# Designed miniproteins, single chains, continued (4): the designs that were tried, part 91

Each design is a single chain, and the fold is of that chain. pLDDT is the mean over its residues in the fold that is shown.

## One batch from the design tools (miniprotein)

Design m15348
Fold by ESMFold2-Fast:
Structure m15348 (fold): chain A 72 residues (1-72)
Amino acid sequence: KKEEAKKYDELGKKYYDKGDYKKAIEYYDKAIKLDPEYAEAWLNKAAAYSELNEGKKAEEYYKKALELDPSL
């Protein structure tokens, strides 16, 4: 479960690096579905929404990441 979630997060990062933020979010959502406590996936999802100029969603997901891991 956690290992599979990490694989989806890694795939999301690859799409993020290509500038395909919508596809990145799809993979981050898959990671979160498998491990809802995966703080880094929430953080990466927030970053992708920020790139899409969806600041309210970005802020909400960023706060979720910090709630799960305050050391981020």
Scores: mean pLDDT 86

Design m15349
Fold by ESMFold2-Fast:
Structure m15349 (fold): chain A 76 residues (1-76)
Amino acid sequence: SDSQIQQLIQQAEQKLQQAADAAGAGDYDTAVAHLQQAKDLLQQAKSLSTDPARRQQLDAWVQAVDTAIDGLRARA
């Protein structure tokens, strides 16, 4: 379970980096797509997590990603 959670978090981190790169290039639609994929991976990690502290951290991260999506969509 912990290895699956860590794999999902690592995949989400990769998608967040891809989103940052796309946004830096002015490709806001591609950045939003990567952020949406990162959000889905973080939500999966949260669903597998039984530790309240980890669940809270993942939920906060999902909310930060939602804020980033809204900001980029306002520019697209």
Scores: mean pLDDT 89

Design m15350
Fold by ESMFold2-Fast:
Structure m15350 (fold): chain A 68 residues (1-68)
Amino acid sequence: SAEVERYFAEYIARRRLDPAERARLEAFLAEALRKGLSLEEVKKELEEREELLRRERENREAVLERLR
C-alpha cells in the first residue's frame, strides 16, 4: 500500500497532468489501494491505462472536431 502511494506520488510529481487526467489517476490509485494491488500490478495497470487514455483522447478529439 505505502509503496504504491509513493510510486504514484512520484509519478504525479514528475508529470504535468491536466486536471481531468489527475482526477482519473487519483481515482485509480484509490481503487488500487482498496483492491490491495501489488506495486508490479499497479505499474502494469497504469501503463495500460496511459495507453487507453491516449487512445481515448485521440478518439474524443476526432469526434468533437466532427461535431463542431
Scores: mean pLDDT 73

Design m15351
Fold by ESMFold2-Fast:
Structure m15351 (fold): chain A 85 residues (1-85)
Amino acid sequence: AKAHILKGIEAYKAGDLKAAKEHFEKAIEEDPNSAMAYAYLAKVLYDMGKYKEALEYAKKALELNPDNELAKKILKEVEEKLKKE
């Protein structure tokens, strides 16, 4: 799980959103209770313009850890995007 989170972050910093997404999905497969993996997946989906998917994963991250600051941030950003038509 941790190795895939680190590889996902590396891919994200390199601008490879597809590789970042795949690594965070692998992290969730290894640890389905990783709030951090869900939060990072939500961030990548948000940056890809997949706001509905980003919202669902941000909510899942907060269900697992209500104090996850990344998930809280993505939730607010997604809600702002969905308020604008």
Scores: mean pLDDT 83

Design m15352
Fold by ESMFold2-Fast:
Structure m15352 (fold): chain A 85 residues (1-85)
Amino acid sequence: KEHLEQAIKYVEKAIEAARKGDIDTALKYTQQAIVAAIQGDPKNPLVREAVKYAQQAIEALKKGDIDKALEYLEKALRYLKKALE
């Protein structure tokens, strides 16, 4: 439970950084969120979907596509919150 809660917090921090245009910070927190999610519940299909969206957010951030990165980060956040319930 603690690892998934940490993953949620990292995604929320990544969203905040991306909204401010801080791509480096958004990338760092998104990567930390993926690690925490995998440590928390790697076999949960909802966690796997969250990790896929977080990886897509990383690719969008690397391309400077902040709008698309935010879309993917918000999808990752929804799946992580559903996995925690």
Scores: mean pLDDT 88

Design m15353
Fold by ESMFold2-Fast:
Structure m15353 (fold): chain A 64 residues (1-64)
Amino acid sequence: PLDLEGVRALFAELDKDGNGTLTKEELKASPLRFTDEEFEAFDKDGNGTIDFEEFVELLRARMA
């Protein structure tokens, strides 16, 4: 199973603004080298940000 505490720590590290969401720029700053395509696929609301739940789904997709 995905380590939820590790995911929260990574999310907090990437969330430079501390607003509880990740912009495309913050996500691409990750050492995991996320792509624009991955961001768009998991931005379900189309608002240009990824929340914590969407980020968890993105990481689960990479582990599958």
Scores: mean pLDDT 74

Design m15354
Fold by ESMFold2-Fast:
Structure m15354 (fold): chain A 64 residues (1-64)
Amino acid sequence: VKTGSGTADGYTATVTIDGDKVTVTVNGETFEGSGEEVAKKVKEKFGEGGLKAATLAYGNAVAS
């Protein structure tokens, strides 16, 4: 299991990657699914700022 966090535009995101399953928490709200599904949900709920934080967290999780 890989985990990372990121902060952008006042949003804080934490990402956990377990195989093909991605779990993202942005400002206390949790989304689960594939990377593409989660990115879409985060952008819909929090806009570009939340997506930027989630993208940084995902990159940090992959690098861990």
Scores: mean pLDDT 81

Design m15355
Fold by ESMFold2-Fast:
Structure m15355 (fold): chain A 81 residues (1-81)
Amino acid sequence: SDLSVYEIILLYLESVKKSIEEKKVKDIEKAEKVLEKLIEEIKKLAEEEGLKEEEREEIEKKIKEVEKLLEEYKKEVEEEK
């Protein structure tokens, strides 16, 4: 496939974003911890693959969008108590 490492990372983050938006997260606390580890691995991969500064900034922006959505979903679940 003609996908770059940058495009693969963005597709992965978009997939995670969609799963959160569709409320398909079974254990929010566990998902948050796993996501934190995956984010660190993504940042490491971006550095190892020598991604451009602009590409790294777009990845960071997408990561922040995912983190914000997960936080909002966590608050929504807490309001149901």
Scores: mean pLDDT 78

Design m15356
Fold by ESMFold2-Fast:
Structure m15356 (fold): chain A 79 residues (1-79)
Amino acid sequence: PPSLEEPLKEVEELEKEGEESEDPEEAVEKYLRAAEILKEMLEKGRKVLPPEVQKELEERAKELLEKAEKIRKEAEEKE
């Protein structure tokens, strides 16, 4: 069955690296990479994952993209 354990662990590690990063640019790159992994999981798992799980992965990817965009905008705010 699709366990999602290894890809989700990688996503969690990337999120942690983004949160621990002192540099906004590095944090953005980490979050974008985590979102990309979630999108790949959706593409590869679309035929075997339940629709609810697919929706959760899509929402998680959107959340990570929003985090990256927020950090990017805050860095541009010049504050």
Scores: mean pLDDT 77

Design m15357
Fold by ESMFold2-Fast:
Structure m15357 (fold): chain A 60 residues (1-60)
Amino acid sequence: SMEELKKKVERALKSAEEVLASGDPVLIKAAIHELEELLKEVKDEEYKKKLEEMIRRLKA
């Protein structure tokens, strides 16, 4: 469960980097939503920080 959540976060962050590089507004909106949902589930402060940083980058 915790290990599965960690892998899900790592995969989502990797995908978000690719989405950011693409510049596709539809994919960017979807990635923001996915990361915001993960942020609600994550208790680890390091992973929270990484999710918040990526959300900020996607919104810029």
Scores: mean pLDDT 84

Design m15358
Fold by ESMFold2-Fast:
Structure m15358 (fold): chain A 71 residues (1-71)
Amino acid sequence: DPNDAQAWYDKGLELYAQGKYEEAAAYFEKAIALDPNFGRAWWNLGLVYAELGKLEEAAEAFAKAERLSKA
């Protein structure tokens, strides 16, 4: 289902495992567009941005994930 945030996130994880960081970022961005409260997608988007050298965007994504955390 193209409107399933979890499905986009799972594909992003697969791409990340393959080292396809730019594609992984796009899939995580799609997941958060569908579910802005998807903390794991924000966290993994931060990891991908850090791998791509996008340190400011990585910091923003990690901050978003932290705000969505209960702990």
Scores: mean pLDDT 85

Design m15359
Fold by ESMFold2-Fast:
Structure m15359 (fold): chain A 87 residues (1-87)
Amino acid sequence: MTEEELEALTPSQRVAVEIGKTLAYIGIGVEAALELRKLGVPQELIDKVSRLGAEKKWDELIKLLKEAGVPEDFIERIKKQMEEVEK
């Protein structure tokens, strides 16, 4: 472990701030990512969906979720989150 890597991991407050920024930037948020994992969506697909959210490619994001068999209720929640993140 490098000293810089250890500092980035050790201070919980700094790590929490950086994680918060990253998750806000990604667009779908941590709760949505965890629900996708519980629904059996592959991690690689979750990563793609998160990148599409960060790029604001909502149509492609929704298409991937539908192709993965994600419930409509979940997709509707993502749509609501998109409206909040656009601002």
Scores: mean pLDDT 63

Design m15360
Fold by ESMFold2-Fast:
Structure m15360 (fold): chain A 65 residues (1-65)
Amino acid sequence: MEVEERIRRLEEEIEELRKRLEELMEQLRASENAPISEITRLIGEILRVIGEIFQLELELKKLKE
């Protein structure tokens, strides 16, 4: 059924984004001595990924309702 396939794809995409978020968080920790502009760029990317995860989580919830 298409719904089950869609749920699986969303779960896989969320998992990939969570891994990316972990990588970005590690980069941020490693960038303690980096210029403020680089830190700001990383924070922006982290917020973007969090937003994408939130959106996919909402879509997943709607499909499971």
Scores: mean pLDDT 82

Design m15361
Fold by ESMFold2-Fast:
Structure m15361 (fold): chain A 96 residues (1-96)
Amino acid sequence: SIELSPELLEEIAEREKELLEKVKKLKEEAEKTGKYEEMRFEILKMVLEETLRVAKELGLDVTERLRASIRRLLERGELTEEQARELLELIDRLAA
């Protein structure tokens, strides 16, 4: 059983609020520039980093599920090979 401290929950909530504000700013920039693919990739990176951080704090191993999700996005043409490689390298770095 994972016991969540109130302090950890507050820290997670604050980071999620900051993440949502960053996503909002990226969306506003993409609406002005038309760079929606760049926005999508930056949001994916930010969400991946936060997911790995929360998983580590909760003692959960999500690395294989995240790798499988990235491979699926690549197979669907939703990521380039370079983008998929960058995200997989990010998982390896942050899961260490």
Scores: mean pLDDT 82

Design m15362
Fold by ESMFold2-Fast:
Structure m15362 (fold): chain A 66 residues (1-66)
Amino acid sequence: DKEKMIKEVRELLERARELIKQGKYDEALELILLAIGKAMKVGDVESIKEAQKLLDELIKKIEELE
């Protein structure tokens, strides 16, 4: 159901933020991509934007590494 899927997207993004904080960027990327896929299926524009924003932040973090 739509409400359940939105909740799952939120939980995936929260877990991804925690993984980024721990330096587990590969695992965080996998969860962000899964969250984007679920958000697109639900059609929740806010969730899609939040997932895309977190993806951009993660890519910038990876690019800053030597």
Scores: mean pLDDT 83

Design m15363
Fold by ESMFold2-Fast:
Structure m15363 (fold): chain A 63 residues (1-63)
Amino acid sequence: MDAEARAAFEALAGERGVVTAEDLRNKLGLSEAEVAELLARFDRDGDGALDFEEFRAMLAALR
């Protein structure tokens, strides 16, 4: 059970239930290029947002 990943996901996603490219830019201070790289790597659905499982995988890979 990843309480840290869940808390981070809820803080970024809010009521939407997904973390968007804008959330990654604004909340994490990532550049447009860094956001594109993370989405290309972890966004399996290609919708431009990360669900909880995709976000959890990203956090595990980023440390």
Scores: mean pLDDT 75

Design m15364
Fold by ESMFold2-Fast:
Structure m15364 (fold): chain A 72 residues (1-72)
Amino acid sequence: EKREEVLLTAARNAKRVMDAIPDEERRLEVIQRIAELAGKAIEAVKNGDYEKADELIREMERLTDEAIAEAA
């Protein structure tokens, strides 16, 4: 179910950010960006644009991976 995939991906990546990034301001910034991408992905799902939703899911993963790498 595509909407559930988006929400679970967002929740999982937000948890990764909470666990890995020690700076509170940076954590909040990254989590807000994840939430924005999740919102866009949910909108894409509502419009039947599953390709766009998949792109945004991958963008959330890339954003999270990059932010964690920068914090290390």
Scores: mean pLDDT 86

Design m15365
Fold by ESMFold2-Fast:
Structure m15365 (fold): chain A 59 residues (1-59)
Amino acid sequence: SKELLEKLKSPDPAEQRRAIMELFLKDDIEALKEALKTTTDPRVKKMLEGAINAVKLKK
């Protein structure tokens, strides 16, 4: 989901949250991990870590 990864670069926290939620709903763990590698914002890192853990629990 390259488009969702681009939305994570938005300065809008609501846009960032929507992108993470969509990646979580798609079970796109690789895109979530890729976002985690590239983000420098600790709040976004925390949300991405939570989403990755939640996807793993669904499996």
Scores: mean pLDDT 77

Design m15366
Fold by ESMFold2-Fast:
Structure m15366 (fold): chain A 56 residues (1-56)
Amino acid sequence: SAAEARAYLARAAEALAAGDLATAREHVQKALELGSDNPGLRLAAEYLLQEIERAE
């Protein structure tokens, strides 16, 4: 689960770099669903979500 959540965060970062904000947000949400009990994963997901919001 944690490994899968990290994979989604990596895909979210790739989508953000490509300018695909909708896909990036979707992947962040999936990562939070899979890693909600891991504070490090939650913090990384929150940071990516802030970057997505700034890019909008």
Scores: mean pLDDT 81

Design m15367
Fold by ESMFold2-Fast:
Structure m15367 (fold): chain A 50 residues (1-50)
Amino acid sequence: MYPSLLSLRLSIAREVGAENPEWRARIDAANKVGVDEGAFEGMGLRAEML
């Protein structure tokens, strides 16, 4: 995994979450449960595809 790409994907996921409440809720839930960066990167990739 590339650290700078992961950071960018997390930023994109947060912005997509602002417009899409489903993705925001899922990111919030994942963060609350304490998932690792790998899980957040996966969400970021899917959000960018959307």
Scores: mean pLDDT 56

Design m15368
Fold by ESMFold2-Fast:
Formats: sequence, C-alpha cells, structure tokens
Structure m15368 (fold): chain A 61 residues (1-61)
Amino acid sequence: RIEELLRELLETSARETGLAAKLSAARSAGSDPSTIAALQAQLDAAQARVDALVAELAAAR
C-alpha cells in the first residue's frame, strides 16, 4: 500500500514537472488564454494530488 502511494507520487511528480514545462512554453509562445488556463488547471490538480499523497504517506508512516 505504501509502495503504491510512492509509485503514484513519483508518477504524479513527473506529470507536474511536465505540465509546468508545457505551461512555461505555452506562455512564452503566446498561446491562447484557454490553452494556458487548461494547463494551469491541470498543474494545480497535479500539485494538489502530490500534497494529498505526501500527507497520506506521512499518516501511514
């Protein structure tokens, strides 16, 4: 169960990094506001999931 949480944390952290890079690139390229908003929402969701997984791991430990 802890191993499952650690795996999900690793995968979600990788997604967060990828989304942050995409958002940065979209802003630099002058992408439309809807694209930037969608990427920001996905990044926010990934960050919230990382926080939740970290809290769950701390509680399980």
Scores: mean pLDDT 82

Design m15369
Fold by ESMFold2-Fast:
Parts: structure tokens; sequence; C-alpha cells
Structure m15369 (fold): chain A 63 residues (1-63)
């Protein structure tokens, strides 16, 4: 469904961002967590001791 598609795209983007951050700090542990709620996806990326949270709807990812 649309929420699953949005979550897939958002997770791929978050994993790419996490990989870029880890390339800058190769010793850092990268963890990606995805939470899906209807049409909204929330992705949490942890790199070492830093955490970044990103939220997007299916509409945000349609562009």
Amino acid sequence: GPGEEAARVLRERAEAAGAAAQAKDPSAKVEVKVEIRGDTAVVTVTVGDKTVVSEATAEDLSE
C-alpha cells in the first residue's frame, strides 16, 4: 500500500544518509529504525551517539 511504499523509499534514503555519516566516521555504529503509521513514516537514524529523526508522508515522497 501507499504507506509501505513511502516507508521503503524513506528507509532507503535514511540508510544512504547513515552510510554517508559512517563514511565520515567509520568507527560509528549505524542503526536505522522505521515506524509506519498509515500514510506517515518515521525513520530514526542513529550514528554512534547521535540520533536524527525524519518524518514523511507518502505525498512528501511522491516528488
Scores: mean pLDDT 73

Design m15370
Fold by ESMFold2-Fast:
Structure m15370 (fold): chain A 70 residues (1-70)
Amino acid sequence: SYEELIEQYEKELERLKEEIKEVEKELKEAEEKGDEKSAVRKQSVLGILKGAISFLEMAIEKLRKKLEEE
């Protein structure tokens, strides 16, 4: 059902938000050490994770609208 899919996406969204916090911490550590290569890699990972969050938020919104139309 749409409700079950929304619940799954909301749980994944929470997981990704926690992962972002960890990667941001790792990025800060790389920047403090002057490790430019690691910092760039962590920035790339953050971009991917933020993209996944945006996609899930849009998917949840679309599913919620479909539920309201029923």
Scores: mean pLDDT 86

Design m15371
Fold by ESMFold2-Fast:
Structure m15371 (fold): chain A 83 residues (1-83)
Amino acid sequence: DLAEREEAVAEAAKPAVEKALADPAVRAEAQALLAEARRAADEGRLEEAVRLSARAYALLARAGGNEEAAEAILALGEEAAAA
């Protein structure tokens, strides 16, 4: 189940994401990617919106020190976009 796998990865990434969000520069970069994702969704580009959202979350996980979770988030984002 994709949703169960996404929840497991999100839980594993949580400490790194929280640490990354304490950095204003990292938070701003993630917010910029999420703004692009929202724009893509508004324009009907749902696959691109999913990929951009995954990139934002992966950026936070990586910045917080969890590279494995960042790679898993990107892989799940590609799978979700293709579904």
Scores: mean pLDDT 83

Design m15372
Fold by ESMFold2-Fast:
Structure m15372 (fold): chain A 73 residues (1-73)
Amino acid sequence: SADELVEKARKLQNEALNTSDLDKAIALYQEALKLYQEALKLTKDPKKRAEIEHNIRSLQNQIAQLEAQKAAG
């Protein structure tokens, strides 16, 4: 279900926050992003869609920041 995908994505985000490994954090956030995108496809409720879309945008920004950090050394 969409709710199960959102819950799995949240767990991956929490794991990413608890790692000091930049590559691992990026990989976990990318996996969470895919789960949110899949959940969005299964979600019809406008309020739930808006919440998932907000989480997708936030996560895309976070991944971009970490990738920029990795590129800078």
Scores: mean pLDDT 87

Design m15373
Fold by ESMFold2-Fast:
Structure m15373 (fold): chain A 71 residues (1-71)
Amino acid sequence: AMEEDIERARRIAEELTKDESEEVREEAIRMAEALTRAFTKIVGRPLSEEEIEELARLGVKFGKLIYELDK
């Protein structure tokens, strides 16, 4: 359940970042997985499709921000 939700978020993040550089993609995907994992632990239940998509989008946004700040 948790790993399936994380895998789903990873695939959404991969699709959202397919036109980005490899470094940006790696950071975005890493953050999407981390946010989904943290949220799943906090709520203690399987996530809805809408929750997974939103967490993937937030993770991508956060990962891109981290990449820009790490220059």
Scores: mean pLDDT 81

Design m15374
Fold by ESMFold2-Fast:
Structure m15374 (fold): chain A 84 residues (1-84)
Amino acid sequence: MELLSRTIGLTLAASGTTAFAEVLKERGASKELVLENVEEAIRLGERAIETARELVAKDPEAGRVLLERSEEAIERAKKLKEEL
């Protein structure tokens, strides 16, 4: 349960930070501020992936869903970085 809650929290943090970076870009924030949030989203997503991989061993269904969502958050963040 603790591993699941931690993985959910990190996955939501990564996804939310990516979404925030996207909003910052749309609102004309500096490239530096957008990049800082993109890098934070990638960092959170990498931590989420690590915990999700551990979760897959204990709860394969929840682990796979959270792993995929964390990978999607990182992909979105990296795509945003390439578009700056």
Scores: mean pLDDT 87

Design m15375
Fold by ESMFold2-Fast:
Structure m15375 (fold): chain A 80 residues (1-80)
Amino acid sequence: MSDVNAVDENRLTPLQLAELAGHKEIVEVLKEYGARDDEVAEETEENKEGMKKRSELHIAAEKGDLEKVKELLEKGYDAS
């Protein structure tokens, strides 16, 4: 899913931002929702969204806002 694996202006996913910031709980939650920490999986080329835009998920993961990360993942993963 693009939302959980989307890259920001630095080409970092929310998972990578959480790892860099040391937020292990957020890393675990992101992985539960299908986030990938494996760069070798360059299988998908789908950049139809504003590819350089940071999502709220990126910001929440970087800041360590576990509640916000869970909310965003639930909304994006189990969307209406």
Scores: mean pLDDT 65

Design m15377
Fold by ESMFold2-Fast:
Structure m15377 (fold): chain A 107 residues (1-107)
Amino acid sequence: MPSVQEQALAILDAVVEEHPLETAPILLPTDLSVLPNILARVPNQVSLEQIRQRIESGEITSFEQFRAEVARLRDNVLKSVPSSNPGAAAIEAVYQAILDRVAAAVL
């Protein structure tokens, strides 16, 4: 079987490809001078690129750790926007897409 690292990177790439609008604001660290969006109001946020780097460095070695890092990203966004904000629905969609792919990978 492919390694957890290889599978986690493939899941991340697939979710970014399938959800480009929802992932765009969380893909890279926020540049507050350039991005006048909901994420510009979230200091010290985790990005999908930071999660990718942690998988590549060997800091994330299990699907449990991968789910925990994605949950942390989700929680940071949800704490920073009201539930009526479209960013709340977008991060939940990204989180669910990753969880569904992890579930398929561990079968």
Scores: mean pLDDT 70

Design m15378
Fold by ESMFold2-Fast:
Structure m15378 (fold): chain A 80 residues (1-80)
Amino acid sequence: MEKFMEEVRKLYDEFMKFAGEIVEKASPEERKEIKKIVEETIEKINELIEEARKNPEKAEEYLKEIKKLVEETKKKIEEI
């Protein structure tokens, strides 16, 4: 579980840094869209973390889901 949480925290920090840089360069309307997407993504990541805590044996599967979610969200934000 510890290694899972360490990797998730690293992904979270990298994602938040990415989103922050994009938000600073975005128009006010784009910022609203980006913030909404970021908030929805964080909520989903938190759900996957809780599922991993309940099922530690599947932690690697949940980590892959989180990585996929972050990658898909970055692409979505880049399209704004």
Scores: mean pLDDT 83

Design m15379
Fold by ESMFold2-Fast:
Structure m15379 (fold): chain A 78 residues (1-78)
Amino acid sequence: MSEEEKEEIKIVKESAKEVAKEMGLEDPAILRLEEGVYLALVVTESQEEADELAERIAKKASEKLGRPVEVLGARINR
């Protein structure tokens, strides 16, 4: 993995943790699907909360990186 790829994943994960804390949710699991595209798996009963979390992560990570990052939200059961 390149240094650029390592930095992107790190920033996405840090952004995910910050957003989850702001929303009162558990830290989501972050999976890289392809370059610039991530999946955020979150424990929630609400798809709207999963979508909001993903949108906020994408915005925060994109701002920190200075380039666009896409994040998709998915619910998981315990």
Scores: mean pLDDT 81

Design m15380
Fold by ESMFold2-Fast:
Structure m15380 (fold): chain A 65 residues (1-65)
Amino acid sequence: SMAEEAEKLAKEAALLINEGKYEEALELLKKALELDPENPLALALLDFLVNAHGDEEVREEAKKL
């Protein structure tokens, strides 16, 4: 299902965030939220990138999701 694919992408994004790969994580979160806009993990990771990441460009892109 689209929800299952979104969850897989969100989990991949979590691993990328743990590695400090925030731009790559954001690309996966964009895809996850396109498939399931209400995915709780994807939304939590998006909130992390918006509020905790020091890179303003990543933060601005995250806010557009």
Scores: mean pLDDT 82

Design m15381
Fold by ESMFold2-Fast:
Structure m15381 (fold): chain A 80 residues (1-80)
Amino acid sequence: SMREEMRKLIDKAKKIALSEDPWESEVGISLLLMVLGIARSAGDRESAAYALEKLAEVYEARGDLELAEEFRRRAEELRE
């Protein structure tokens, strides 16, 4: 399904975003934000929430705890 393929893309984008190479990390974050935008435009709340959760994990790993908390909060809102 489109949602299943979107989840796989989000998982791959998160792995890229967790790269120790700063350029690769930025590419991964950009991919996550792009997929989030696509999911939101499609009304796919489940995929959008999943992308936001992965963004939260990435920013937490980067030490950006406030951004991580914001993305986590937004993901929980979409799951309700």
Scores: mean pLDDT 86

Design m15382
Fold by ESMFold2-Fast:
Formats: structure tokens, sequence, C-alpha cells
Structure m15382 (fold): chain A 74 residues (1-74)
């Protein structure tokens, strides 16, 4: 649904904003911390929306790829 897609987009945007902060404040730990945060959000969303597991996994993978790019550029 459009509402669920908006929820995934909002969660991804929040994780990426935090990634930018971590890349500046803790560059050595940023990748590990971001991966842990994405895993936590993914697990919570999958528990609440078990029928959406594939969409949640795809959004998590996209968020991690974008986070890796932010960290690499910092």
Amino acid sequence: SAAFEALLAAAGAALLAHTEHLARTDPAGARETVRAMVAHVRARLQARYPGEAAAIDAAADETLARADAIIAAA
C-alpha cells in the first residue's frame, strides 16, 4: 500500500540521516552501528508486518547500500 511504502521510505530516510551523523562523529564505528540499527528496524517491521517481509528486506538492502556510500564519501 502507499501508506506502507511511505513508512518504509520514512524509516530509511531516518536511518540515512543518522548514518550521516555517525560518519562525522564515529567514522570507525559507523558501518557496524548502522548495520545493527538497520537489522533492529528490519526485525521490528517484519514482526509487525510478516506479509511484507520481501518489501522490508529490499528496503533494508537499499538503505544499507546508500549508507555504505555515505560512509565511503565521508
Scores: mean pLDDT 88

Design m15383
Fold by ESMFold2-Fast:
Order: sequence, then structure tokens, then C-alpha cells
Structure m15383 (fold): chain A 80 residues (1-80)
Amino acid sequence: SLADQLAARGREAFRRAVDEGARKMREKMAELRAWLAANPDISPEEELRLWYRVLTEGADVMGRELARRLAEIRAEAAAA
């Protein structure tokens, strides 16, 4: 059925979005680790705040990629 096909495409879109988001989050984590090594005077509170920012930004990237892929699927379904 069309619903089964859309569900399968949605699952694939989810897997792709997770992979892309995870890749970008690893990149952001590496960038923060490098920045922290160059900025040893940072307080533990400031470091925690920066890690929290990496977490939220990484989640936002994953969410945006998923939303984009699902919007494409919905647009194709609406045009059919």
C-alpha cells in the first residue's frame, strides 16, 4: 500500500538523518575538545555550558535533517 511505502521511506529517512546528525555531532565534539585544549583557563561551569551547547546544537542538526527528508517525502506524496 501507499502507507506501507511511505512508512518504509520514513524509516530510511530517519536512519539517514540519524547518521548525518551523529557525524556532525562528532565533528562539533572534536572542535570543542580542540578549543578546550587551547583554552585551559576555562571554569568547569563554562566547560559544562559549552558541552550542553554541543548537545543541543547536535540534536538540532539531526532534527532539521529529519524534518527536511520527511518534508520531501510528504511533498512527493501530495503531488501523486
Scores: mean pLDDT 83

Design m15384
Fold by ESMFold2-Fast:
Structure m15384 (fold): chain A 58 residues (1-58)
Amino acid sequence: SSDEERQAIAERAREEFREALRRAEELRASSPANEPRAEQLLRETEERLRETATRLLG
């Protein structure tokens, strides 16, 4: 695969994480009781990004 394709996938993954981070911060700002939800969202997004990185790097 081309480097451009890998960059496009990485960019999409970066944008997905940025969106998840923003949502997690909104949850935290709304209530301390939302901390477990914020952590869960970020953990799931990090796992997805790790899978993407593994596929790209082998």
Scores: mean pLDDT 79

Design m15385
Fold by ESMFold2-Fast:
Structure m15385 (fold): chain A 81 residues (1-81)
Amino acid sequence: MLEVTARADGTAEVRNNSGETTEAEVELIEDGRLVGSSTVTLEAGEVGLFGGGSTSGRPIEVRVIVDGELAGSARVAAVPG
């Protein structure tokens, strides 16, 4: 199972707790609009970091989808530059 945690630096931590390599789709949403998406492969116990460095200064919602189902989400705050 993937776990999604917001970080104070404006990124989301995505951790693979499933014990197996998992492929996931990561979607970045700003003001309810999809602004980015990527497919990621996480090995057992691996952590990926997504978002961060947004020049817009707006909060981003990070959604993680596995096999077409929402596995987790986190809202990350904009970090002042």
Scores: mean pLDDT 75

